# Ledger of designs, part 91: designed miniproteins, single chains, continued (2)

Each design is a single chain, and the fold is of that chain. pLDDT is the mean over its residues in the fold that is shown.

## One batch from the design tools (miniprotein)

Design m7142
Fold by ESMFold2-Fast:
Structure m7142 (fold): chain A 73 residues (1-73)
Amino acid sequence: MVLDEEEARAFIRELAAQAGLSFTDEAIDLLLSNTSLEQGELEAMTLQVISHAKSRGRTVIEAEDVRAVLAAR
């Protein structure tokens, strides 16, 4: 299922909230620029970023955390 941009932003924020984290708007913008709006692909990428931030002891996911996950490819 393909989400619109507003639905994708809400979905990213909800996944982070369930993990006890939040995203900055810059981090969401960077994530959306580097992944598809297909729900499964967006979820997989978002969960990778959340996992990375949690491993770093973060509660706020910044653009730096998104860049680190992208650079690991």
Scores: mean pLDDT 83

Design m7143
Fold by ESMFold2-Fast:
Structure m7143 (fold): chain A 69 residues (1-69)
Amino acid sequence: SELVAFKVTIKKPADVSDEETAKKAEEELRKKIEEYAKENGVEIASQSPIEVKIEGDEVTASALVVLRK
């Protein structure tokens, strides 16, 4: 088993809510994790809750994932 940290950061567009931007960051993070597992032929054994951090116009979603072959 391998523990891997995944992170995506997106810029908040003008006139878009923090909540909407956070949802997009979470979606992009889930997609990134899924693509990584698919490309490397590994199983997602477990995933931490997704953490969202908002700093000014940057929204970062992150998670720790345990991958298994």
Scores: mean pLDDT 83

Design m7144
Fold by ESMFold2-Fast:
Parts: structure tokens; C-alpha cells; sequence
Structure m7144 (fold): chain A 82 residues (1-82)
């Protein structure tokens, strides 16, 4: 279903964001690499936010989307400190 596909995509987004945050905190990313990854996450998040609005996403998918937003904000804060 569209809800199941959105959930899988959001779970992947959350996992990817966590991996990027871990790599950034470990000093494994240059400022340029961190900026590029952040741009990709922001683009993906915008697409999923638009899709969630159009499809009237479930509470579970809205919670995953909120988690994705918080993780992107954390990565943005890390990028700003470099």
C-alpha cells in the first residue's frame, strides 16, 4: 500500500540520517561531505512531507516524519559548528 511504501521510505530516511550523524560525530566527514549529505536529506524530507500531506499519512508515519525532521535538525547543528 502507499502507507506501507511511505513507512519503508521514512524508516530508511531515519536510519540514513542516524548513520550520517554518527559519521559526523566520529569526525569521518569533511564539512563539504556533511553539507552534501545534509542537502540530500533535506531534499528527501521535503518530498516525503509533501507526500504525507497529500496522502493524509497515518499517526505512525507522521511520527517517523517528525523523527526525520529532528535528525535533520541535529545534523544541521553539527554542520553549523564546523
Amino acid sequence: SAEDELRAALETLVATARDYIAAARAGELSPEELAARLELLRAALAVFEDLARREKASAENRALLAEGRELVAELEALAAEL
Scores: mean pLDDT 86

Design m7145
Fold by ESMFold2-Fast:
Structure m7145 (fold): chain A 71 residues (1-71)
Amino acid sequence: MLTKKQIELAEKLVEEKGELSIEELRKALLEDESLSEEEVEETVLALAAADKDGDGIITKEDVEEAKKDGL
């Protein structure tokens, strides 16, 4: 289960960029240095699972759906 901090950081990064690939999201989370490497992987895996299109692109709507699914 993702923490509020993990969700809010992912939402902020996606909002600033409009959309991110899974690899770009991972890199951005690592560069922010607010999360441990383990927390970054947990966040990436949770958002990848919430990506209903399966295209590997994370949008603001994907983050909102992840929140709704009780992360």
Scores: mean pLDDT 75

Design m7146
Fold by ESMFold2-Fast:
Structure m7146 (fold): chain A 66 residues (1-66)
Amino acid sequence: SNEEIVEQAKKAVEEGDLDKLREYLQKLLEIGENAASYAMKVARYARELGNVEAAKLAQEYAAKAL
C-alpha cells in the first residue's frame, strides 16, 4: 500500500539514505493517486527531523506528482 511505501521512505530519512528515499518517492509517483500528498507527508517528517536535504527531495517529488 502507499502507507507502507511512506513508512519505508520515513526510515530512509532516519538513516540518511537519500538514494533509498528516491526509490520510494519514485514508487509513489508510479503507483499512486494522491502521490503528492504522500510525498508531502515524507517531506514534513524530514523537516521535523531537521533533514533539510531529504525534505527538499520529497518536496521535488510532490511537485512532480501535480
Scores: mean pLDDT 84

Design m7147
Fold by ESMFold2-Fast:
Structure m7147 (fold): chain A 74 residues (1-74)
Amino acid sequence: SLDEQLAESLLRHALYLTKDDPELQAKVRELFEKAKSLEELIDGLEQLANEVPDPDKREQLLRVLKAVRRYAAS
């Protein structure tokens, strides 16, 4: 389904952007497993983005989240 494809894409991007922080990667994986909807996943990842110490990686994650939110709303 579209939601599954978007969720998998978000998981891949979030894991890549947090690859240097195993604790943060674990939080990303846990959020993916526990989120009941694509909206919950996006909202949770937006909150986790605040924990990303590199401002460029944080901004990249936020841009991906905005793009997925726009696409899902189409």
Scores: mean pLDDT 83

Design m7148
Fold by ESMFold2-Fast:
Structure m7148 (fold): chain A 69 residues (1-69)
Amino acid sequence: MDKIVEFIDLLDQINADPVLRARVDAVIAEKGRLTLDDLRAIQAALTDPEHRALISRLIAVTEEIEKAL
């Protein structure tokens, strides 16, 4: 339950940042979905350590949620 709340909070933080939002929106527009590999590709393109940290946390939380399913 807490991991789902953390996931939503991280998505809100990412959507609040215009750079991160643009990268996520571009992937969804192209593929219709956002996979872990897509998140890793976004992270690799980021230069800001805070942006990279947010995407890293989103990846980790998504993996933990998938384990719980």
Scores: mean pLDDT 79

Design m7149
Fold by ESMFold2-Fast:
Structure m7149 (fold): chain A 90 residues (1-90)
Amino acid sequence: MEELEKLFSELESLLNEYLPDDEAAKAFLDELKKLREQLPVEDFKEIVQKLLDTLKQGKEEKLSKAELMRKLSEVFIEETTKAIEKIKKE
């Protein structure tokens, strides 16, 4: 649990640093908080880690704020779809 809190806190910190005062980034964090309540801890941790890696890579590549948000949204949709499919078993 503390490890997940640390990862999430780091993601929030980097989002605030790379995308300051961005309403889309704020909305993105709110959606992540909702997902945390719906997903198993392991799956949520994987999503947060993927998003952190995407942020760090995008910063190294000097992506624009718009391009960085686009990549984050794409990774988020991909990983959340994957996690939902795991939950929706039969």
Scores: mean pLDDT 77

Design m7150
Fold by ESMFold2-Fast:
Structure m7150 (fold): chain A 87 residues (1-87)
Amino acid sequence: NLEELAEKLKNAKNVEEFIRIIGEHFQLPEEVVKEAIEEAEKEKLSKYEAFLLLEEKLQQYLKEKGVPVEEQLEIGFQLAELRPYVG
């Protein structure tokens, strides 16, 4: 449920919790989640900036693992629907 996910993201206390909520919901690779958290904390990113970083890291990971383009687009569209709720 996208609405329940959006509410959880709104109530996340910090960028680490925010990234982990997204990672758990979409079952993102732990490598992608960990790298996004480390970089977001070092750069002191906002939730919105951390979200954009997570999208970038995920896109790169999927390309490197040779995931089919159709699956990459589906995952990308699902994440993009969160953009109005993370700004």
Scores: mean pLDDT 81

Design m7151
Fold by ESMFold2-Fast:
Structure m7151 (fold): chain A 55 residues (1-55)
Amino acid sequence: GKKVTGIDAETGEEIEDVLGEEVYDEENKVKGYYGTTTGYLYYYNKATGKYIGVK
């Protein structure tokens, strides 16, 4: 897994996590990664260069 400092989608606060399995979200047509510490689904934000974590 890759260590990342992500951003919580609800609070905007930094979250430290380790990205695990890559998944494809067919509804939103984007790749996501499950965080192994939080279980959040992370999406990469190209505008900010950050991973955004969603519960």
Scores: mean pLDDT 79

Design m7152
Fold by ESMFold2-Fast:
Structure m7152 (fold): chain A 73 residues (1-73)
Amino acid sequence: SYLEKAADFIIKLAEEIGGKADKEEVLRMLEEDGEAAVALVEDMLKAAGYSEEEAKKAAEKVKELIEKAKEEK
């Protein structure tokens, strides 16, 4: 599903910055509050030293996957 793809993308980003994310918590956030998930991605990447442009691109990718998941329901 697109929600799982979004969750896997977020988990991979977390791992690339030396952290980790719980898949169940990420999936819950994506289902209950997609805006919070998008904001989380931006905040995580900025905290890790990524530029505003790179953080926004990653957040846009998550947003696109959430929108596609909504079309499935």
Scores: mean pLDDT 79

Design m7153
Fold by ESMFold2-Fast:
Structure m7153 (fold): chain A 77 residues (1-77)
Amino acid sequence: SMEEEGMRRSAEGLVKKAVEKGIDIEIEVPVEYEEQAELAARALEEAALKVGSEAEVTIERTPEKVVIRVKVKKEVK
């Protein structure tokens, strides 16, 4: 759908910007939106692979919320 295409493009831009600036991203989503959170996490994982795997995406599911983390591997200098 067009919404999924927009989400994938936004995820690519977000991961690229995070890697460029060396900032970690944490997104907390209420469990009621778990399906949307999983879709976003998948888009972020695909974006991280496309950008060169300099970002690690993890998803933590709890009874109250879903936490998506994008951690940038930029500790070189």
Scores: mean pLDDT 75

Design m7154
Fold by ESMFold2-Fast:
Structure m7154 (fold): chain A 64 residues (1-64)
Amino acid sequence: SLALDAAVLAARHHGFSDETIERIRNAPSAEEALQILREEAEKRGDKHALKTVEQLEKNLPVLE
């Protein structure tokens, strides 16, 4: 999935741990991958990562 690949790349770009990146990669859907990324971004208060998640969520209908 292009959306799943984008979520993995976003997690790498924003410096999330290898464990978090693996959880995103192994998510059963692109929506769940973005939810994992959102939760981790919220936990660390990363406004830039959250903005990236919002952009990916808005583009889900095009990326799937």
Scores: mean pLDDT 83

Design m7155
Fold by ESMFold2-Fast:
Structure m7155 (fold): chain A 92 residues (1-92)
Amino acid sequence: GAAAEEERLRRLAEEIRRALEEAGDVTDLDTEEKLLEAARRFLETFEPLLEKGLKGIEEGKLTPEQEEIVRKVVKLVEEKRPFIEIAKVASE
């Protein structure tokens, strides 16, 4: 439901903020609104692709390049890597 999505976006926004503070790279994401928008764009872009990618691997329907990206992202998620690192790999 919408409430669960909003809570997930808030958690991602906090994680993004902490990762950016640690990296010292905070130029454009200094407000809660910008952080929530960045988290929303990530979820809208990559969560459907992850679901489709995992199903595609099981069904053998992905290209080798698509399978490689999905496997890399899944590995980073399982290793609990910072959101910024996951987003960079998913953008390749």
Scores: mean pLDDT 59

Design m7156
Fold by ESMFold2-Fast:
Structure m7156 (fold): chain A 62 residues (1-62)
Amino acid sequence: KEAVEIMNRAIRAVMDAGLKRSRGEELSEEEEKEIRELLEKADKILNEILKNKIKLPASEVK
């Protein structure tokens, strides 16, 4: 639920940033930081989703 929202926001932010840069507009430091934070959160969520989808038998040790 929340994961999908964060992923959508990250994708939209990256696309918007790409469009701005293609037009020669520079991203603000705040915008770049927000995008980086969203991408980090999205990456973390994606890793958890992938592990759950694979349904690996619990590794007995590490």
Scores: mean pLDDT 70

Design m7157
Fold by ESMFold2-Fast:
Structure m7157 (fold): chain A 78 residues (1-78)
Amino acid sequence: DVEEEARKAMEKAVEESKELFLRETTAQAILNASKKFGEVVDALLKKSPEKDHGVINQLGAEGMAKASKIANEIAGAS
């Protein structure tokens, strides 16, 4: 199931981004997270039928939004 694979990939990317946000400067961590999410989305799009591209892009955007929220919360707490 493409949607389930995409969801799990995005959840993993968010968790890995949390680790980056704790170890790096917020700006650098956001850039690294953006690159990581871009790679995950690109890989899923390449192996998925066109009809599933909308849900993959939506889940990617939601994952990136969650990562950005976490980065801002960590920066605000600093």
Scores: mean pLDDT 77

Design m7158
Fold by ESMFold2-Fast:
Structure m7158 (fold): chain A 55 residues (1-55)
Amino acid sequence: ANTAAQQASEAKALAALQKLNALIKAGDIEAARKFMREELKWPQAEVDAVIENMS
């Protein structure tokens, strides 16, 4: 059986990735980096890797 916590986590992750993707598509790499650091709280190395792979 699935848990409500798992479903909520998936929904939050999807929304966050959607917002990040929109910033990347707009070419606003600085805003995308800030979003990952401030909202997602990812380490700098992971943020840099994501930007490189998505842009």
Scores: mean pLDDT 74

Design m7159
Fold by ESMFold2-Fast:
Structure m7159 (fold): chain A 77 residues (1-77)
Amino acid sequence: MDLEELARQLVELGVKLGGEVEDREAAVALMTGLLAALSARSPELRELIEQIYEALKAGDYEKAVEYLRELDKLAEE
C-alpha cells in the first residue's frame, strides 16, 4: 500500500466533496503523515486504511467514504 498515493486520492476526494484546500501538496504530506501514524497506532486502523485504499482503487467512492467515516470515529477515541 502506497500511503502517499492514498493520501493524494483522499485529498482529491475531499476537494470533490466541496472541501477547502489551499495547498494540495502540503495537504497530501500532512495526510500521508497522519495515515502512517494511524497505521502504526493499531492493526485495526491499518486494516481500515487498506480497505479505504482498495475501495478508491476500485472506484467505489461510497465504500471509501463509509470507511473514512469509521476511521475518523476510531481516530477520535
Scores: mean pLDDT 76

Design m7160
Fold by ESMFold2-Fast:
Structure m7160 (fold): chain A 96 residues (1-96)
Amino acid sequence: TPRVQAVLVTLSILEGVLAGDYTDEEVERILEELRKAGAPEDVLERIREIFNAAKTLSMDELLELIGKVLEELGLSSVVPLLDDGLDVAQRALSKL
């Protein structure tokens, strides 16, 4: 559950950052809630890296980076669920 939640939150943050909705403060709050929920530090560090990269990379480069991180976490199968991921991530955060 924590790894799946971290991936969905990561994808939601990237969509929000690209749309201009998430601030640095909101990203840190999401990471802190995931940490409180027992998310592994390796996952939290990868989420922070993706968020930082989102500000400097093109969309194609971001998608490649996300794909690599999801592959490393064994979660590449969740990429097609990005549209549902925002709702799932919001519900997961509300329960943290």
Scores: mean pLDDT 60

Design m7161
Fold by ESMFold2-Fast:
Structure m7161 (fold): chain A 75 residues (1-75)
Amino acid sequence: SKAEKAKEYLEKLKKQMEETLKYFEKNPDKKAIEEALKVAEGNLELLKKEYPEEEYVKEAEKVLEEFKKKLKELL
């Protein structure tokens, strides 16, 4: 179902974001961080378009916004 796919997508995003944050903490690169922010924005927009009715979309929005905030703090 779309709900199951959205949940899988959310779990993958959480893992990727955690790994990305750990990488940039150790290897700070302003340009790479700015690119990661653009990718996160794009992923959020795609999620809203593909799965607008799913509860996991709202959870994913919060996760992505927190990720963006933490990335900006590294700049």
Scores: mean pLDDT 76

Design m7162
Fold by ESMFold2-Fast:
Structure m7162 (fold): chain A 114 residues (1-114)
Amino acid sequence: DLSAVEERVRRRLKAYAERFNLSDDDKEIITFLAKELNLSEEQIKEIQKLPPHTAMVVIELISTVGISISTALKIIKKVGVAEVYEKLLDIARNSESAEEAKKKVKEWIEEVLK
């Protein structure tokens, strides 16, 4: 079973692939998404080194709360990539707006980091 975070990421990746005539290759789509977040060439290269699932979680954290790649990786290292997926899924399901989801993710990050 696909998580709702995986489903949301996959839907967004597919929409970008269709819109910009990209392949269904996760790495190419992830690179495009990172560029859309106005990340530097160095930051994009760092994301490209990650496994696809980890890269997707990093991108989702950056897009939702505007944290750095290093902060996103620190959270993933402390909690685990699957646990971050589950938490983002839980917040997304229980939030009525993108603004509410952003607030809840930010509060959760503050709790995780100390």
Scores: mean pLDDT 77

Design m7163
Fold by ESMFold2-Fast:
Structure m7163 (fold): chain A 82 residues (1-82)
Amino acid sequence: MKPPSADGVKPNTDPPEIRQEGDTTTLTWENVVLQIGDTKVAVKSVELTITPGRLETKITYAKLEDGKWVDTGTKTSVSESP
């Protein structure tokens, strides 16, 4: 299924906002569209937190209503290295 409203949204082509505090690096993207196969998924924000041996990804999904991004839910994933 293709979300037509998300098809009109430009992906953020700028580098993410990068913040480094000690050994933690945080990358943030806003108002992005992810292409997964034949489906475009609207994402209000993606936050990637990198710590030595750990990677945390927080994605806030959204839908486009009258040109405005409205959040529909948040998903968090954590990956750890040995």
Scores: mean pLDDT 67

Design m7164
Fold by ESMFold2-Fast:
Structure m7164 (fold): chain A 85 residues (1-85)
Amino acid sequence: AVVEKAEELLKKAEELFEKARAAFRADDLEALEEALEEMKKILEEAKKLLEENPDNEKVRAKYLELEELLGLGDILRGVLRLVSS
């Protein structure tokens, strides 16, 4: 149940990350920021799940993967903001 929830959150974040990548390729800063905002909401939910299950290695692993995806998305946003006129 809790591992399945963590997996669902990661899958949703992966789908949002693909939207972020598509927005980055299209130079669409607004769409990129919207995707990252939704990913941040998912990360907060995943963080709460990890806090409720601190010894669950599978939950922690999925949380860390989600945190990494958001970090990559934040880099994309930073780059797009610097190169966009």
Scores: mean pLDDT 85

Design m7165
Fold by ESMFold2-Fast:
Structure m7165 (fold): chain A 88 residues (1-88)
Amino acid sequence: MEKLKKAAYIAGYLIAIENSKEEAEKLAEETKKAIEENRELAIKEGYTEEELEEVVKAFEEGVEEGIKLSPEEQEKAKKEAEEYMKKA
Protein backbone atom coordinates (compact mmCIF):
# COMPACT_ATOMS: atom_id res chain seq x y z
CA MET A 1 0.00 0.00 0.00
CA GLU A 2 2.60 2.59 1.06
CA LYS A 3 4.73 1.79 -2.00
CA LEU A 4 1.70 2.25 -4.28
CA LYS A 5 0.81 5.61 -2.66
CA LYS A 6 4.40 6.80 -3.14
CA ALA A 7 4.31 5.74 -6.81
CA ALA A 8 1.01 7.62 -7.28
CA TYR A 9 2.44 10.77 -5.66
CA ILE A 10 5.54 10.64 -7.89
CA ALA A 11 3.36 10.09 -10.98
CA GLY A 12 1.26 13.18 -10.15
CA TYR A 13 4.38 15.22 -9.43
CA LEU A 14 5.95 14.23 -12.77
CA ILE A 15 2.74 15.09 -14.66
CA ALA A 16 2.80 18.56 -13.04
CA ILE A 17 6.48 19.35 -13.74
CA GLU A 18 6.55 17.87 -17.29
CA ASN A 19 3.48 19.81 -18.46
CA SER A 20 2.08 23.34 -18.39
CA LYS A 21 -0.32 24.05 -15.50
CA GLU A 22 -3.36 23.77 -17.79
CA GLU A 23 -2.13 20.54 -19.41
CA ALA A 24 -1.20 19.03 -16.03
CA GLU A 25 -4.67 19.79 -14.62
CA LYS A 26 -6.36 18.25 -17.69
CA LEU A 27 -4.15 15.13 -17.62
CA ALA A 28 -4.72 14.75 -13.85
CA GLU A 29 -8.51 14.85 -14.38
CA GLU A 30 -8.25 12.25 -17.19
CA THR A 31 -6.08 10.02 -14.97
CA LYS A 32 -8.51 10.25 -12.03
CA LYS A 33 -11.42 9.46 -14.39
CA ALA A 34 -9.56 6.36 -15.65
CA ILE A 35 -8.99 5.23 -12.03
CA GLU A 36 -12.71 5.64 -11.25
CA GLU A 37 -13.71 3.73 -14.41
CA ASN A 38 -11.53 0.81 -13.27
CA ARG A 39 -12.51 1.06 -9.57
CA GLU A 40 -14.79 -2.02 -9.57
CA LEU A 41 -12.04 -4.12 -11.17
CA ALA A 42 -9.49 -2.96 -8.57
CA ILE A 43 -11.89 -3.91 -5.76
CA LYS A 44 -12.31 -7.39 -7.30
CA GLU A 45 -8.49 -7.67 -7.32
CA GLY A 46 -8.44 -7.17 -3.53
CA TYR A 47 -8.07 -3.41 -3.06
CA THR A 48 -10.44 -1.70 -0.63
CA GLU A 49 -12.37 1.51 -1.33
CA GLU A 50 -10.24 3.20 1.35
CA GLU A 51 -6.98 2.06 -0.28
CA LEU A 52 -8.11 3.38 -3.68
CA GLU A 53 -9.08 6.73 -2.12
CA GLU A 54 -5.62 6.96 -0.49
CA VAL A 55 -3.92 6.28 -3.84
CA VAL A 56 -6.03 8.95 -5.60
CA LYS A 57 -5.31 11.40 -2.76
CA ALA A 58 -1.55 10.75 -3.01
CA PHE A 59 -1.72 11.33 -6.79
CA GLU A 60 -3.62 14.61 -6.28
CA GLU A 61 -1.08 15.76 -3.63
CA GLY A 62 1.75 15.07 -6.09
CA VAL A 63 0.05 17.14 -8.81
CA GLU A 64 -0.62 20.03 -6.39
CA GLU A 65 2.98 20.11 -5.12
CA GLY A 66 4.36 20.08 -8.67
CA ILE A 67 2.01 22.88 -9.78
CA LYS A 68 3.11 25.02 -6.78
CA LEU A 69 6.70 25.07 -8.06
CA SER A 70 7.90 28.23 -9.81
CA PRO A 71 8.67 27.89 -13.55
CA GLU A 72 12.39 27.84 -12.70
CA GLU A 73 11.90 25.08 -10.11
CA GLN A 74 9.82 23.03 -12.59
CA GLU A 75 12.53 23.33 -15.29
CA LYS A 76 15.19 22.27 -12.76
CA ALA A 77 13.07 19.29 -11.67
CA LYS A 78 12.52 18.27 -15.32
CA LYS A 79 16.28 18.35 -16.02
CA GLU A 80 17.02 16.33 -12.89
CA ALA A 81 14.40 13.72 -13.87
CA GLU A 82 15.77 13.48 -17.43
CA GLU A 83 19.36 13.09 -16.17
CA TYR A 84 18.23 10.43 -13.69
CA MET A 85 16.48 8.44 -16.44
CA LYS A 86 19.57 8.63 -18.69
CA LYS A 87 21.63 7.05 -15.89
CA ALA A 88 19.17 4.17 -15.53
Scores: mean pLDDT 75

Design m7166
Fold by ESMFold2-Fast:
Structure m7166 (fold): chain A 93 residues (1-93)
Amino acid sequence: MEKEIEELIEKLAKLLLENGKKFEASPALSEEEQRATLAEARRLYAELKPLPEKEALEVLLERQSQRIAMELAFGAWALEKGLVDRFEEAVKK
């Protein structure tokens, strides 16, 4: 489990970086954005480190599930509101 928690932290960091590239039209993350992402990962690790293993794992899984749900909800909302074209225009700039 201890190794599983460390692997989950690494996977979460990679997911954050990969979301920046998931839609290939997006530019690569800037050096500042990469540093911010790593700083956030370190902050989360510091928050989880003092927690018992089970509680740390539950927090990680809950946050991952909430993130996916939020992304899906935003996507659906944007489609219903016809905002996809506006997002495409924003990306072109």
Scores: mean pLDDT 60

Design m7167
Fold by ESMFold2-Fast:
Structure m7167 (fold): chain A 94 residues (1-94)
Amino acid sequence: MRYLVTVDVELAPGATLEQLVAAVTRAAAEAAAATGVEVLGIHIEPVGPRRVRVTVYVEAPDEAAAQAFADRLRALLAADPVVASATASLAPLP
């Protein structure tokens, strides 16, 4: 089934959007490998001076796998020095 993972990110002071794009690409690949989820697409949208919305479209066998991906992606991003905070939400796609 297809799911939308949304991660709202606050950038650390001095961090750039380019650094966040690299961090998201790496974190999404690692989270996908760990959970067996397939990443179909990533969209990164600045929504404020230091706020970025990351949207990841995924194919997962079930909601539990999609949630595990979302949780791991959030944790990996929250641990990255370019990220001050990250919150994730999950929604099924119609």
Scores: mean pLDDT 87

Design m7168
Fold by ESMFold2-Fast:
Structure m7168 (fold): chain A 62 residues (1-62)
Amino acid sequence: YEKKAAEAAAELYQRGADSMKAAIDHLSSNDVELGEQSRANSAPDIKKLEEEGKKYRKLAEE
């Protein structure tokens, strides 16, 4: 696997996770109930993005 491609993929996955967290925090500050629901609903997706980013970072190392 191309190391540069793996590094780029890892960065994109991490940016995705960070963006979702920021959006949820924004919702929570304006609508506590909606923010809490969005946090619960997005938790699996954020975890998946972070896990994928970690996997690609490891592939870039290899």
Scores: mean pLDDT 81

Design m7169
Fold by ESMFold2-Fast:
Structure m7169 (fold): chain A 59 residues (1-59)
Amino acid sequence: GEEEAARAGGEAGAAAGARTGDPDVAGMSLYWHAAFKAGGGKEGAQAAGRAGYEAGLRA
């Protein structure tokens, strides 16, 4: 569902950030796009993105 998609986005964002050498900017930007699409809105994307990003980092 949306939560699983946000988690996948967080993991992809963290990995992409590491690859590009700009983990803060590139990773955050990438997970935002994935979470925004999954979350269905600004507020939902922000909550889902944060949860997914943190879960991805812990995985």
Scores: mean pLDDT 54

Design m7170
Fold by ESMFold2-Fast:
Structure m7170 (fold): chain A 66 residues (1-66)
Amino acid sequence: MKEQLAKDYVEALKSAAEDIVNTAKEEAKRLQEKGGSQEEVDRIMEKANEARKKLLEQAEKFKKSI
């Protein structure tokens, strides 16, 4: 049963990575609609991409350790 927990964790990390990028796109759209600056939009996308990269790296590292 430890194998199932490991798979669930890896899938959760991958899902979280996808959700972060999707959420960032929605936030960027809302900021643009409210007249937000391009700098604010870029900052949100940059943070989302960094978070996604870290989650995917964690998933890969954990998958390799199992």
Scores: mean pLDDT 80

Design m7171
Fold by ESMFold2-Fast:
Structure m7171 (fold): chain A 82 residues (1-82)
Amino acid sequence: SLLQQLQQLIDELSKIPALRPIAAEAQKILDELKAGKLPSSSLVARLVGHVLRFLAESDDEAAKELVRQTLKLINQISQQVK
């Protein structure tokens, strides 16, 4: 399922120290999605803030790709929740 794929990506992010804040906020969003809720605007804003900072400051292209995949999957799952 898409929820299982998102958990796997979050687990991969959690293994990279610089991505742990992103992983933590993404986990909170995943918990809301598992409960059948749309992600709160404050959690989305917090996640986006950490992502934009990481993308601006990091040269790790593999880590950037994991972040992009995580955001894409959150968006796909969110579109299925109403």
Scores: mean pLDDT 84

Design m7172
Fold by ESMFold2-Fast:
Structure m7172 (fold): chain A 74 residues (1-74)
Amino acid sequence: MSPEERFERLLERMRQVIRDLRAGRLSPAEAEARFQRLLGELERLLRETTDPALRERMLRAMAEVVAEFVALLR
């Protein structure tokens, strides 16, 4: 699996956690635990990424998905 494919898979999993939290399929505690695990995997992938364009895309997507998740926990 390429770094870009791995990134898109992790991002979709994070978006799924957000959807499941909104739908009441996950408790806030379960959603937070899953999201933190996925975020840690994405941060590791970001550290290994040398392509500037992919790195910038990852940083932007990470910021957007984190902001959306944090807003739901308020």
Scores: mean pLDDT 84

Design m7173
Fold by ESMFold2-Fast:
Structure m7173 (fold): chain A 76 residues (1-76)
Amino acid sequence: SEAAQRKVEEILSEMKEESKKYQKEVDDLHRKALEAFKKDKKKGLDLFAEAKRKVADAQNIGSKLIAERDRILAEA
């Protein structure tokens, strides 16, 4: 179905946009964590922990989008 193909393309586009957004945010947090770690080890470690949580959240969002893509493909 052309409609199903369009929905899959929309999901793939959303996955790319979310991936770029979260990669930039995680990279920025890692950069801030390294700078903070040089001055205050505890603050640096807290920022690294925040980055780790953001990675886990992004992986969960990605998994849900992949599951929706696979559902649409199976129904096509």
Scores: mean pLDDT 82

Design m7174
Fold by ESMFold2-Fast:
Structure m7174 (fold): chain A 60 residues (1-60)
Amino acid sequence: MREAAIKATAADLLEIAAETSEWLIREGKLSPETAAEEKAAIPVDREAARELREEAKELE
């Protein structure tokens, strides 16, 4: 299904976003305030990716 493919792709993009945020925090390129916001967003993005993958499987 096209919807399943879209959800799977969205999940991949959210995982890439989380990895990018982790990299930026690790490199110390962010202000402490921005780093705290990105650090808080990482588990949210990973959980959203997990849910989208589950929905994609249900649509197969």
Scores: mean pLDDT 80

Design m7175
Fold by ESMFold2-Fast:
Structure m7175 (fold): chain A 87 residues (1-87)
Amino acid sequence: MEAEKEKEEKEKIEELAKRLSEVHDISESKAKKILENVKNQLNASMEQLEEAVDRVIARAKKEGRKLSERELASELRMEVLDLLWGK
């Protein structure tokens, strides 16, 4: 990967981590680790990761539910897989 693209991706991950921490009462550091792990494990694009985050946040607001660190990782992974495989 190009160094400049890595920096852009890291900054975007930090932004997404902040959004998740505001909804799920987890620290930004934990959210960032979850996002980095999901992206790396699934070779997801930044666009796919952002869409997955938006879906998880929308569902959490609808359900009034705050996810644990493990549940958040699982939900994000499933949303990214849905985007990669078309469902």
Scores: mean pLDDT 77

Design m7176
Fold by ESMFold2-Fast:
Structure m7176 (fold): chain A 69 residues (1-69)
Amino acid sequence: SSAQSRQETKEILIEKLKEKGFSEEKAEEAAELMLQRRYKEAAELLGISEKTAKKIADEAEKEFLRKVL
């Protein structure tokens, strides 16, 4: 389902952000913003560049696609 795919991508995003040293609270909020393509807001929350936020989102999407394709 769309909701299941979204949740799994969110979990991958949270894990990647935690691996980069962000708190679980910030990782969860940033992941939700990234899923909405609100990369500038996610970047501002995390203190990173918008380009870096987009790269993290792209990496999470590729990882999700590798698991389902």
Scores: mean pLDDT 83

Design m7177
Fold by ESMFold2-Fast:
Structure m7177 (fold): chain A 76 residues (1-76)
Amino acid sequence: MEKEREEKLERLAREYLEEHRRLREELAANPETSAEERLARHRELAERFLERLREVLGEVTEEIVERAIKIAAELV
């Protein structure tokens, strides 16, 4: 059922946006953070998001990841 998948994706996208917002605030409060450290933190956030997608949906394809990112962008 498509609706169930959409609800899960939207929830995960909202979680991702909240964590991304917190990361932005954290980095803004610490402008001396190196470019390498900034990239590492963003990578960790993205990897956590992918892990959540696997846990909730069981199967993660590039299409599902793209849809989740688009939903996240729409929610901003």
Scores: mean pLDDT 74

Design m7178
Fold by ESMFold2-Fast:
Structure m7178 (fold): chain A 81 residues (1-81)
Amino acid sequence: SMEEVEKKFAELAEEMEEFYRNLGKLSPEEAIARLEELRKRAEEVKEMAEKVGDKKTAERLDNIIEHLEELIEEIKEKMAE
């Protein structure tokens, strides 16, 4: 349902906020692992949004997934230096 999608999106947003608040306390490896977990959760919520026809939420989740992937690559690049 659209209500379930809204709830799951709100839960994901809360988890992302908690991640950013704690980012400075994480090792690069821990940060990557957490970002990969958030990406998988975002993909799950996107699938739910697509199934109920919530195109706006699905598009927002595409942007979130892209951002999380960019952050993972940035951290990996810094570790390679």
Scores: mean pLDDT 84

